# Designed miniproteins, single chains, continued (5): the designs that were tried, part 66

Each design is a single chain, and the fold is of that chain. pLDDT is the mean over its residues in the fold that is shown.

## One batch from the design tools (miniprotein)

Design m18433
Fold by ESMFold2-Fast:
Formats: structure tokens, C-alpha cells, sequence
Structure m18433 (fold): chain A 73 residues (1-73)
């Protein structure tokens, strides 16, 4: 799952919003939150398109941290 996070962040920083969204979707599913995957992927694409790659990368890291914490419950 950390490798998927890394790939999503790298895609976001490279300006590839579609790949960032796809890797984020796979990351969210791998963390056990398949029901959230499509909505979060749409959000990262929106952020990448409106705020840029750095903002999208920050969002991806925040999503990973929050879902990993929830998964540990």
C-alpha cells in the first residue's frame, strides 16, 4: 500500500491527474475502503486540476494517513 501511495504522489507531482487518481483509488481499496475509493479519486483529480500537483500530493498523503489510522481501529 505504501508503494501505491508513492506512485500516486509521484503522478500528482508529475502533473498526471488521471494516474494520480487511479493509484489513489487502488491505494484506498488496498486499505479496505473500497466504498470511498471513487469519491476520493474524483477529489484528488479536482484538486490536481484546480490547485496543482503539490496540493494533490498533500491530499494523497493525508488520505493515506487517515485511512491507515482508521484501519488500525
Amino acid sequence: VEELKKKAVEAALAGDAEKAAEYLKEMVKALGFEDLAEQLAKMVKYIAETRGGEAAARFIRAVYDELEALRAE
Scores: mean pLDDT 84

Design m18434
Fold by ESMFold2-Fast:
Structure m18434 (fold): chain A 79 residues (1-79)
Amino acid sequence: SAAARAALKAGLRRVVAEYEERLDKAKTEAELRAVAEETLARVRALLDEHDVPQAAADALLANLERELADRIAEWLAKQ
């Protein structure tokens, strides 16, 4: 439904906002990796809560995992 899609979108926006806030506060590679792992777990839980089909959820999570890895690599390159 439109309401279910809006709720999922709002949840994802909140997770992204909390991720960006935690990135700004991270001081070590270990902290960045912990933030990435927690973000992936929270997105996985949201997709499961909203009954997103497994194939679509897996594709979204794989794309997110790559993007988070790229963000960590970019941060390390700026050290």
Scores: mean pLDDT 83

Design m18435
Fold by ESMFold2-Fast:
Structure m18435 (fold): chain A 75 residues (1-75)
Amino acid sequence: MELVEEARKALAEGDYDKAIELFEQAIKENPNNAEAYILLGEAYRLRGDEEKAQEYFKKALEVDPNNERAKELLK
């Protein structure tokens, strides 16, 4: 949880690279955290990497198939 919060702060500050690193660490500690996959995808999208963003949104759905946010982001 702390890593996700730190990553969200980095994202809000425009430090997308730091946000990506922190979200990746959060996923390694809890691979079933669908929210962390969504936020990592959004961080990649903000950095301009749409291909990586789509990959992580799909992974979020693999973790939580009923995640409405991930479904909307994949439209």
Scores: mean pLDDT 83

Design m18436
Fold by ESMFold2-Fast:
Structure m18436 (fold): chain A 61 residues (1-61)
Amino acid sequence: AEVVYTPEQEARLQRLLKLTKKVLDAIDDDEKAFEVTNEIGRAFARGDWETAEKIAEDAIK
């Protein structure tokens, strides 16, 4: 398949993108926001979608 993302993965990406935006809005410190988004990105890159979502959700609580 030439398309890397499936419809399921795209839906998860949209949710993760929304959560990441909330993280950026909730964390006023650019350095902390960068660290959190970097952890989300690494979990996503290795296919750990659940871990990426957990990190994002934990950051906005």
Scores: mean pLDDT 75

Design m18437
Fold by ESMFold2-Fast:
Structure m18437 (fold): chain A 99 residues (1-99)
Amino acid sequence: STAERIAALRAQALALVDEAAALVERFLEDPELKRELLELLDRAKAAIEAGDLETAEEVVEEIKRLAETLEDPALREALLSLAEGVLTLIRRIRKLEAE
């Protein structure tokens, strides 16, 4: 069903957000950027859980902009990849909801 497909995509998006948060907590040394990225990741998670996918997409785009400023190329590439994955899933859910 469409509802089951949306639930599965939402679960995948939340898993990617959790993975991004774990990478930020483990590898990001800058305390100010770490706090800001974790706050944005929490906001993205809350928006996805609430079904506010417009807000979720805006917050993930902001996460991408901050991730591009990271000095660690491995962490930067990982976070950008995860953020793009979340955006792809959000856009797929929005298309399914629009029918």
Scores: mean pLDDT 89

Design m18438
Fold by ESMFold2-Fast:
Structure m18438 (fold): chain A 67 residues (1-67)
Amino acid sequence: SAEEAYQRGLEHIALAEAARAAGDLDAYGAHLLEARRAYEEALRLDPSHERARENLARVARELGLPA
């Protein structure tokens, strides 16, 4: 479901933040990419999912990508 995909994105954001706090920038970037994929899937399933859209834009900016 869109909500399950959105929650998976949030889980990867938490893992990314933990990796950055530990100084693991490779894991940080990898988890941001997985969060992006999860939020894109949430929006594919529910294009009106505003929280997924907002979080996707934040992740894209952090990765240096267009939102």
Scores: mean pLDDT 86

Design m18439
Fold by ESMFold2-Fast:
Structure m18439 (fold): chain A 65 residues (1-65)
Amino acid sequence: MKLTEDQKKQIIRGLANAAGVKLTDSQIDTLASLVTDEKKLYKLSVSLFRESKNFDELIEKVKSL
């Protein structure tokens, strides 16, 4: 099943909000571009967002999925 780019961004935004992390639209776009497939999307979790000290660390964790 192909997720739209908007659906992917909404999932990322929802996870960030649940983790209490405030992301700009530009930061969400960057994360969405790194989540190239549904398996990587399913590896995203509230804990991954919460445990990241800053956006750069979050990017590195997402790249390693």
Scores: mean pLDDT 78

Design m18440
Fold by ESMFold2-Fast:
Structure m18440 (fold): chain A 60 residues (1-60)
Amino acid sequence: SRREELIEQNKRNIKLLEEQIKEYEELSKDPSTKVRATLLLLVYQIAKNSEEFVVERLEK
């Protein structure tokens, strides 16, 4: 169904965002990349929260 396809797509997006978050968390430990990595972490975290919100609503 369309709902199942959307859930699968959003779950794939969440996995990709989790990998990006993990990468930028490691980069945030390095003083030379800390500022940029911290900003991008915020952006990716917001994107992940948005995708998770959609999945939660569709799975109700």
Scores: mean pLDDT 83

Design m18441
Fold by ESMFold2-Fast:
Structure m18441 (fold): chain A 63 residues (1-63)
Amino acid sequence: MVERAEELIERAEEAYEKGDIRKAASLLTAAMIVAIGALLEGEDEEKVERVLERAKELIKKME
């Protein structure tokens, strides 16, 4: 599941760079939900934390 969260946050960042804020927000939301799911399943906490850090940075850029 963490790999899926990494893919989703990457796509969210790409959408933001292209100016598609709605798509970026949707992908960001999906990435956070999947990352939380991975954490609850006991997957790699360090990788989950990295996804959440990237999500926080993107949220800050969007305000």
Scores: mean pLDDT 82

Design m18442
Fold by ESMFold2-Fast:
Structure m18442 (fold): chain A 97 residues (1-97)
Amino acid sequence: VFEEAIELDPNDGKAWLALGEKLFKEKKYEEAIEYYKKAIEADPSLKAVALYNIGKAYFKEKKYEKAIEYYEEAIKLGSGDLKKEAEKNLEEAKKKL
């Protein structure tokens, strides 16, 4: 196991986003959501990406109604590939209801 003391700048939204993605890969979805929210607070320009990732985390926890809510917000703010992936995952979440 690789353990490193991470000194994070509270204003480094990309670092918070990356930490959230690491936790998501470790299946720590609730903790990942917390760090994605920190990413939005630190850097509002990451809001579309972070909301999409929060939606994915709720989907993995089978909280499909919450996943739909966050995917819809990500679609409103996002563009290109992010919007397309969020729309695809929105349809998948709706099928699970």
Scores: mean pLDDT 82

Design m18443
Fold by ESMFold2-Fast:
Structure m18443 (fold): chain A 96 residues (1-96)
Amino acid sequence: MEAEKLLSEGKYDEAIEVAEKKIKENPNDATAYINLARIYLKRGEYEKAVEYAQKAIEIDPNNPEAYRLLAEIYRLMGKEDEAKKWEEKAKKVSGE
């Protein structure tokens, strides 16, 4: 909620601080890593966005949101083959 609100207001540095604080308090908070990936995606820092989305998958491999986010990041990077691969994995995880 707090990081998502800061994202919607364009306060990316503050949103990063909120998400990093959550990770420091709970290193297994997959949602905090998803929020970091979205922040870096909005900043156009695609490599960092990929890193944090992959970390969210390591923590919670059954959450299709992180897989779909990876697919979106790769599409925005122009890597359509990778994007398709992660979208197919998201569908398998979600039971689609």
Scores: mean pLDDT 81

Design m18444
Fold by ESMFold2-Fast:
Structure m18444 (fold): chain A 109 residues (1-109)
Amino acid sequence: DALAPDVDLELPGLSREEAERLAEEIGAAEVRETDGAVLIHIEVPADWSEEEQRAEAERYIAEAEELLKQVPDAEAARTLIAEARRSPAPRAVVLAKLAVAFAKAELLR
């Protein structure tokens, strides 16, 4: 499926407060706690043009790449950046936001 407007990101090892801070920063809709893991629910605005979604994805990719300079071993973030670059614009936004969240989670270790 090329379009996944909503994604749940599981953040093992982060407190709920840290996950809520990350969710606010990336514009996520909800933070949930389940089975000892914290999940961030990410929504992509359905009314954005493809160009607006691509611009947002590129913005998050750039942010994730800057964070990766400080956490070069964040392989999950690097993989998500690569996938975002190859994905259609709506999915690229979600993957790029996840890349930023993973890089920030690694910085909090």
Scores: mean pLDDT 68

Design m18445
Fold by ESMFold2-Fast:
Structure m18445 (fold): chain A 80 residues (1-80)
Amino acid sequence: EEKKKLIEEAYKFAVEAIRRLADGASLQQVLDELARKAAEHPEVLPVYGAGQEAARDVRMGTPLEKAIEKVKKKAEEILK
C-alpha cells in the first residue's frame, strides 16, 4: 500500500511538472525537480525517470497527452 501511494504521488508530481513545462517552465528546472524527487524516493525512481524522458519529449515537440501516457504506463508497470 505504501508503495502504491508513492507511485501515485510520483505520477502526479511528474504530470504536474510536464504540464508546467508545456506552460513555459524551464526544462532544466523541471528535470532538476524530477531528479531530486527520484533521489528522495528510489523505490519509484522509474516513474520519475519516465517523467524526465517525457519532459524532454515535450520540449522536442511530443504532444503533452502522449508524454503523460508514457509516465502513466511506467507507473502501471511498477505497481505490479
Scores: mean pLDDT 83

Design m18446
Fold by ESMFold2-Fast:
Structure m18446 (fold): chain A 65 residues (1-65)
Amino acid sequence: SEEEKKAELRKLYEETRAQKGDDEAIVKANEFAAQWVREHTPASREEREALARQAAKWVNEIIKE
């Protein structure tokens, strides 16, 4: 689910931040989001753009905490 994927992203961000600091955590969060979008590419351009926007929103929400 989207909630489970967001939780996985949050866990990755928090674990990386604790071990390597904020800059590396941001890089890893963005890499995870980009990979998830690539793996779940929808058939339509509109759906692909919506998925990319949702992934970016999750990264921004997690980083701002």
Scores: mean pLDDT 78

Design m18447
Fold by ESMFold2-Fast:
Order: C-alpha cells, then structure tokens, then sequence
Structure m18447 (fold): chain A 67 residues (1-67)
C-alpha cells in the first residue's frame, strides 16, 4: 500500500542520499525488476547500484512487495 511505498522512499533518501524524486524513480525501477527477477537478484542490484547494505536492500524489497 501507499504507507509501504512511502517507507521505501524514506529508506532510499536516508540510506542512499537520494532526493525524493530520485527515490521515487528508484522505487518504480525496483518494482519493475521484482516482476522480472528473483528477490536475491533485486537485492544484489540494489546493493550495487544504490550502495545499500544487504540488510537495507532486503528491507527495501520487503517494503516494495507491500507497496
């Protein structure tokens, strides 16, 4: 739902230093990837591209599945 989406945006702003607009685009991209790739592949992508720790990338994937 919208609350999970908002938490995902806030996590990206806090942990990756993204602006709100950049975080919103990153959320849309990650949602698209979750429809095409495994959860682990999305976690690896988020760690590499956004500099997230594994823990933060796993939490982001969990939030995105609830969005």
Amino acid sequence: GEEAREKAIELLQKKSGLSREEAEKAVEGALTLLGQLSDEDVVQYLMRELGLSREDAEELVRLLKEA
Scores: mean pLDDT 85

Design m18448
Fold by ESMFold2-Fast:
Structure m18448 (fold): chain A 85 residues (1-85)
Amino acid sequence: MKELEKAKEEAIEIAKKIPPEELAEQLEKVAEALERAAEASEDPELAERLRRAAELAREAARAAREGDIEKAIELAAEAQRAVEE
């Protein structure tokens, strides 16, 4: 957990150097990949987790476009957690 928070802080520092539109585009691609994985999944619980992760990734992309890089990274981290549980 502590390492995940450190990785999140490092990701925020890196993300601040990326133009907000480019970060948003990357997050939208992640959301599309997660939605496709959910549609392909035969496990209903996994499909729900992937769909939730896709929604969080879309919210992260929206936050990135608005210049809220910290919120974008936080939402992206929540998307990763949603995939795992």
Scores: mean pLDDT 77

Design m18449
Fold by ESMFold2-Fast:
Structure m18449 (fold): chain A 81 residues (1-81)
Amino acid sequence: ALAFFNRGVAYFNLRKYEEAIEDFNEALKLDPNFKEALANRIAAYIALDKTEEAAKDRETFISKFGSEKDKIAEYINSLRT
């Protein structure tokens, strides 16, 4: 999980968002509760204007980690810089 996540973050930083999503998908298959992978996949979907996919992942994040709803917005904003 972590190795796929780290490579996905590297792709994201290179603006290779489709490749980043592929790696985040693999990280989440290995660890479905990998909060950081889910948050980064939301950010990548937003970067590709895939707003429906981003919204679905955001609902999943809130459902699993609801107490951190406000933190997801801050985390995504920190990744966009």
Scores: mean pLDDT 75

Design m18451
Fold by ESMFold2-Fast:
Parts: sequence; C-alpha cells; structure tokens
Structure m18451 (fold): chain A 59 residues (1-59)
Amino acid sequence: SMDAERAAEAARRAALEAGLGEAASQTVGWGMKDMAERGASAEEAARAGREAALRASQA
C-alpha cells in the first residue's frame, strides 16, 4: 500500500536522481505527502508527482 511518508521519500529520491537539488527534491516530496494527507489516491499522487518533475525539468 502507498504510505504518505513512503510516497514522499520515493518522490524526493526520484527528483534527486533526475538532477534536482536537495531543497527542490524535498519540496517535491512534501507536495506528494500533502496530496496523500488530503485524501488523494495513489494514482492522483503519482500523477501530481509526474507533473511536478516535468515542471522542474522545464524550469
């Protein structure tokens, strides 16, 4: 099952692997955690994470 903390940590690591700095990667992780805490489904959280990574890569 997708735990909010586990999802946040996975997103943070993925962002670091994509070349984002630690602060930016932490922000991605917090966003995923916030989504899960607001009752978002695993699918919704994953979609938000992909969009955040895409936005970061274009900035």
Scores: mean pLDDT 68

Design m18452
Fold by ESMFold2-Fast:
Structure m18452 (fold): chain A 65 residues (1-65)
Amino acid sequence: MEEIMKKILELAKKAYEALKAGNYDEALKHLDEARKLAEQIPDPEKKAKTLADIDAARAAVLAAK
């Protein structure tokens, strides 16, 4: 579980860096990868919160395009 959370954080960081550089498609790609990992979180409450946070971030990137 800690390994999955660490990978999600790294992907979120890459998405933020891509967004900062104006690379919206790269930001969305990293968020999609993070979402796939979030589906593997065994804690249902942490999984739901992480998925909601990722979906909100994806919506924000799409609005900025």
Scores: mean pLDDT 82

Design m18453
Fold by ESMFold2-Fast:
Structure m18453 (fold): chain A 116 residues (1-116)
Amino acid sequence: MKEVIVSLELPDDVPLDSPVAQLATLLAGEINRLIRAVKTPEQREKLLEIAKEFSERLNQAVREAGGDPAAALRRMREIADEFFEKVKEHLPELKEQVEASRERLDAAIDAAMAQL
């Protein structure tokens, strides 16, 4: 199944092979993984609602960084942490999946920042 449930749209000025673009792709993948992990339609609807809100916040944060990749990566981390906390609050049954996604994303952010 290749259904893009959540996508992140980046500004045209962001290179697709940049650390910021790679991290946005990884974060969208983690959100889609969580959506696929839900067991009920009600859980899926709630997670999609949260994911939609945070996808737009991430797109805005990348635009507002104005070409500063370090600022963009820091802001993406903050927004991702808020997303994971909100998912754990509303869907506590996904706690283990959320923590695994957070660990993978934190490692990816640290690797991206090391490339700067």
Scores: mean pLDDT 75

Design m18454
Fold by ESMFold2-Fast:
Structure m18454 (fold): chain A 92 residues (1-92)
Amino acid sequence: SMAQARELGNFLAEVKREGAKVEVEVEGGTIRITVSGLDVLRAIGLALQLIGFGLDGLEVEIKIEGGTIEATISGLSEEEAQAIKDTVEAAK
């Protein structure tokens, strides 16, 4: 839903404001999120929070490599995916 997309976008924007590097790529109804600049324990905590967004019809795949998280989320509309990217890019 668009509400779920906004919640995810705002969450990622907050992570970016806390000093992590957040990159979002959009391909149709799929987004690929890369978060880096975290320590390993913070990366694990963030990954667990991201799994929470995989409920209600979304497919979530998470890969953790040291202080880097790569998450792929599918089942979004193109508008929802773009809204997440725009929200993250607007955060400073």
Scores: mean pLDDT 78

Design m18455
Fold by ESMFold2-Fast:
Structure m18455 (fold): chain A 89 residues (1-89)
Amino acid sequence: MTREELEKQLDEAARIVLENRDLSSEEIVELLRKAGLSLIADYLAERTNGDRERMIQVAALVLEDEELAKELLGMTPEQLEAIRKNRNV
């Protein structure tokens, strides 16, 4: 997968997560897989430990900065929350 393809998939995944905030984390992951975003779905599930709130936080950050969001997918849920708090203050 190229960097540009990954960034495009992250943006699409972010939109799906934010549009389906009322669904469970498992349902969101399944929607991502059905959309052809299986790699991103598996990566989000693993990195956020299935936490729906963490998935939503990552999705919101992707819409602001795709490069930052790509780095954030490598972070723990605690690190993701720390970055979110820093951006809001």
Scores: mean pLDDT 66

Design m18456
Fold by ESMFold2-Fast:
Parts: sequence; C-alpha cells; structure tokens
Structure m18456 (fold): chain A 60 residues (1-60)
Amino acid sequence: STVRAALQPVVEGRASAADAVRALLAAGVPREEIARTIRELYEEGRLSEEQLREGLAALE
C-alpha cells in the first residue's frame, strides 16, 4: 500500500506521525484510509500508542 510505504519512516522512528499524516492529506489521500492504516500498523505492533494518538490527532 502507498499509505503503508509513506508511514514506514514513522515506523522506523525517522519521521513524526503528524508530518507523515499531513503529507498524505496534502497528496489527496482520504482521511478514512490514513486512519485505517495507522490503526492497522498499531494493531500489528509497528506503531507505538503515542504515534497512534499523534497521527490520529493530525487528521483533525
């Protein structure tokens, strides 16, 4: 998934979840798709709870 690839630097600790989410929104990715992908990565243990909260907050 393009969204998963864009969130890979966040998973690796090289980028903030907020910056990655804002970039995806600017690229025209639907909010619902970004939110779903962030939740999936958290459920897979690839994002921390802090990164989940930061990423979802950036969608507002």
Scores: mean pLDDT 87

Design m18457
Fold by ESMFold2-Fast:
Structure m18457 (fold): chain A 61 residues (1-61)
Amino acid sequence: DLAEELARAARAGDREALQLVVQRLVSEHNVPVERAAALGRRALAGADPEALAEEVRRLLA
């Protein structure tokens, strides 16, 4: 579940894990690059991990 992986990486401040999730959203799930990059930037800026996870769930629905 990429939404949970994003939330986990965001809580941990794990930049490498965030980058991997962003890449997988683009390559495996055809999320637009701009949208996936924006999610990663917001996670690095300290956005709420649960709000980010909910946005990813909506993107993948």
Scores: mean pLDDT 84

Design m18458
Fold by ESMFold2-Fast:
Structure m18458 (fold): chain A 59 residues (1-59)
Amino acid sequence: MRLARAVFDFEAVTPEELSLKRGELVEVLEEVDDKWVLAKSLETGETGLVPKSFLEELE
């Protein structure tokens, strides 16, 4: 399982994006492009797009 941690708070502005709080753990499901990943929150189980630069890989 590919784990990452949010290093900044992120507020979703579209329904396809996932809001995260700093320190929240996510599973990285797919890298969509150079700027965005599809992630699943381990806290809520919700999935959505998050900026790659807002995540720090833990593995």
Scores: mean pLDDT 82

Design m18459
Fold by ESMFold2-Fast:
Structure m18459 (fold): chain A 75 residues (1-75)
Amino acid sequence: MKIFVRMPDGSVEEFDISTVEKQIGAALRILGLGIDAGGLPVFRNLETGEELTLTQAVFESEDGAVLEMSFEPFK
């Protein structure tokens, strides 16, 4: 299983979420980016339009999910 995250700069980063260890690694990577930006990231599933927390994005996403990440609330 993997997810694709569209970063605020427009780049797409691939995260492997096939194991709990890889999910934790993805969450820590994203949390590090959030600390640098001064907050926790929020996500939107680009297929469903659903807004997701970091936990939902990493632990509840389907294989091949394409997500948009933002450090500000979606409007």
Scores: mean pLDDT 77

Design m18460
Fold by ESMFold2-Fast:
Structure m18460 (fold): chain A 69 residues (1-69)
Amino acid sequence: YSISGTDSQGVHHTGLMTVDAATGNASGTLNNGLKFTAKVTIDNATKTVSGTATLSNGNTFNFTGRYVT
């Protein structure tokens, strides 16, 4: 998944994310190298995801994304 969103400090990030479809748990890396874990909601009708991540620096990150190959 390709994702974009804004962290709790108002900074916009983009990144890549993988999702475990069985659990809804996701993990990924932002383009600045910061790693995260998230719980996501997948909308299969639109091929989109949304969620909130916990960043390795302790900030939260609210994002949306779409499935990419």
Scores: mean pLDDT 77

Design m18461
Fold by ESMFold2-Fast:
Structure m18461 (fold): chain A 75 residues (1-75)
Amino acid sequence: LPELSREELEEALARLREAVAADPDSAQALFALGQVLALLGKREEALALLDRAAALAADSPQAQAALERARAEAE
């Protein structure tokens, strides 16, 4: 993902915002949106969305691992 351009990240952000608007309780959409926000440097917003996604997908090791990585990067 570090190889994605700003333009590609902004396009992904727009698509993911539409997905979250259609299904605000989608753990996958919230997780993806949080990751894109983290890459755009919006760490506080990213962590909040990743925390929500992790809560909705409590048994998902992938969501838990992504949250831990985002936290480490925010420190």
Scores: mean pLDDT 72

Design m18462
Fold by ESMFold2-Fast:
Structure m18462 (fold): chain A 94 residues (1-94)
Amino acid sequence: SAAAEEAKRRVLRTAEAAIMAGSVSMGLALKYFQEDKEKGLKHAEEGIATLTKARQFALETGKRYPEIREVALEAAQQVEDKKRELEQAKAEAL
């Protein structure tokens, strides 16, 4: 359906944007972990929050549109992988 196709486009765009934002947050976190640990942690937490929201959006959209469930699960997994990278960077800085 046209609604399922639009949902697929939104899931993929949201996941890609969140992964890019998460990568920027990771770069800022790593830079500031050496200069200002609190600022580094805030950047990591902002990236994790963005990725968490994008993952939930993908999973909920996949439930609403079974036609795109596989694509939504793949997008959620890519977002989760980037989130784990940020969580690991945050843990190593502590």
Scores: mean pLDDT 90

Design m18463
Fold by ESMFold2-Fast:
Structure m18463 (fold): chain A 57 residues (1-57)
Amino acid sequence: ASDEELAALQRRAGELVKKYGSNKAVWEQIRAVAEHLRDPARADEAKAALAKAEALV
């Protein structure tokens, strides 16, 4: 993924953590997103996990 796409994914994940950090199911998915976003090669996994977390809310 491009740097712009990675920045957008990080921003979306951060906002979900701030709003839904107390929801355990959402929090666990967002935690996985944060782990994947540490490595740009895992950006596709981060996108999938983020979409799954967004589907929970």
Scores: mean pLDDT 71

Design m18464
Fold by ESMFold2-Fast:
Structure m18464 (fold): chain A 66 residues (1-66)
Amino acid sequence: MIKISREDLLETLMKEKGLSEEEAREVVERLVAEGLVRESKEKPGYLEIVEEKYVEARKIVDEAAK
């Protein structure tokens, strides 16, 4: 399971996919809503990526970047 800060994920989406801050936030919220990423219960402000759902999460990110 990959843990990433919410801020680092937003920055990565903006830099690598060319998303605006607003678009990056929408993508993160969609990933959480779909259950592909969850908020860490152990580290406030961190997200946990569900490895079995990584391919599905990647498709959502790639679609948002179009």
Scores: mean pLDDT 75

Design m18465
Fold by ESMFold2-Fast:
Structure m18465 (fold): chain A 95 residues (1-95)
Amino acid sequence: SLRQQIREKIIELVGQLIRAVGAMIDRDYDGFIRSVERLKKILEELRKLADEARKQGDDKLADDALEAVRRGEEAARTLASKLPPDVRRKALEIL
């Protein structure tokens, strides 16, 4: 179901955010940038699923998916803000 696809994609989003945090702790900035690139793809896929939910008339499911996108973007930007200026700039250019 579309609801199940959105749920699975949100779990994938959270898992990628956890990996980004791990890369920050390890000071693996290349790993952090790879995590941000993967996060961007997940967020784009969630937006597509939200559009599909809206087309099916499930406005609540679409709104819930878009809220997950908003929170995921905020989390990624917050993590990037704590990094050295060069790494932060590169991460924000991807987002």
Scores: mean pLDDT 90

Design m18466
Fold by ESMFold2-Fast:
Structure m18466 (fold): chain A 65 residues (1-65)
Amino acid sequence: EEAKKKIIELIEKIKSNPYLQKLLNVDKETLDKIIELVKEGKFEEALELAKKVSEKLADYIKSLI
């Protein structure tokens, strides 16, 4: 699905960019968990995890759903 693809692309981009990781206050381990949840179609769980670590990241993910 388009939303799933866009969210994964966003998170992969953040994983490849240390500046974005610092800006969003998120680490690669958390980003990997979010990707897994999104791949499984668990968007609500992915949003909850993102919100727990970074409200800005959660907002980005929510905007793509």
Scores: mean pLDDT 80

Design m18467
Fold by ESMFold2-Fast:
Structure m18467 (fold): chain A 86 residues (1-86)
Amino acid sequence: MKVIEVFRNLSDAQKQALLNYAAQLRGRGIDVKVEEAGDTLTITLGNLSVEEEIGRVLRAIGLELDGAEVTIRRDGDTTTIEVTFP
């Protein structure tokens, strides 16, 4: 399973928190690709077998989701989570 997480309209603090989160996932042996473009951060997770990892992502940023727009899309073995902060 492949998960693509797109975070838009990030503050510098939110971006740093997500980069730290990505580093933690990489430390757990998860295949993590990070792409940064201005206020947008894209995290691609490979070789995930358990959808509970999606819930962990949403929980990790849960305290920062107030007012954020969240869209979840699934196409075959690819799940895309898109979060736009206010």
Scores: mean pLDDT 71

Design m18468
Fold by ESMFold2-Fast:
Structure m18468 (fold): chain A 67 residues (1-67)
Amino acid sequence: MDREIADALALIYVAIGNLLMQKGDYEGAVEAYEKALRLAREHGASPEVIAFVEENLKKAKELLEKA
């Protein structure tokens, strides 16, 4: 998979996670961000995209722990 495609797919799953976060579905958001991170790492996404996904996943996990 090309880096450009890997970046795009990771960002699509981040967008899904962000929508779930707005709904208060923190468990679903964590799953979406974990899928984004797995795809980003497996397919050689840019370091900036990987870092962005990791930051969103961390925030979602913190909110899930408080729920």
Scores: mean pLDDT 84

Design m18469
Fold by ESMFold2-Fast:
Structure m18469 (fold): chain A 60 residues (1-60)
Amino acid sequence: SKIREESDKRIEEVSKEAVEEIKKFEEEHPNASVEEVARLVGRVLRRLGDELQKALDALK
């Protein structure tokens, strides 16, 4: 259905954005500390969770 397709697209989109942001950070900061990478991953995962929750709530 259209709603399912829109939901799947949104989930795929925000997931791709998260992966791309982490990849870009690694490429731009090859000498980044473990703490810096962990902090970025934490922020990205939190934002991804918020975006996914918002997308799911829009289906109600």
Scores: mean pLDDT 75

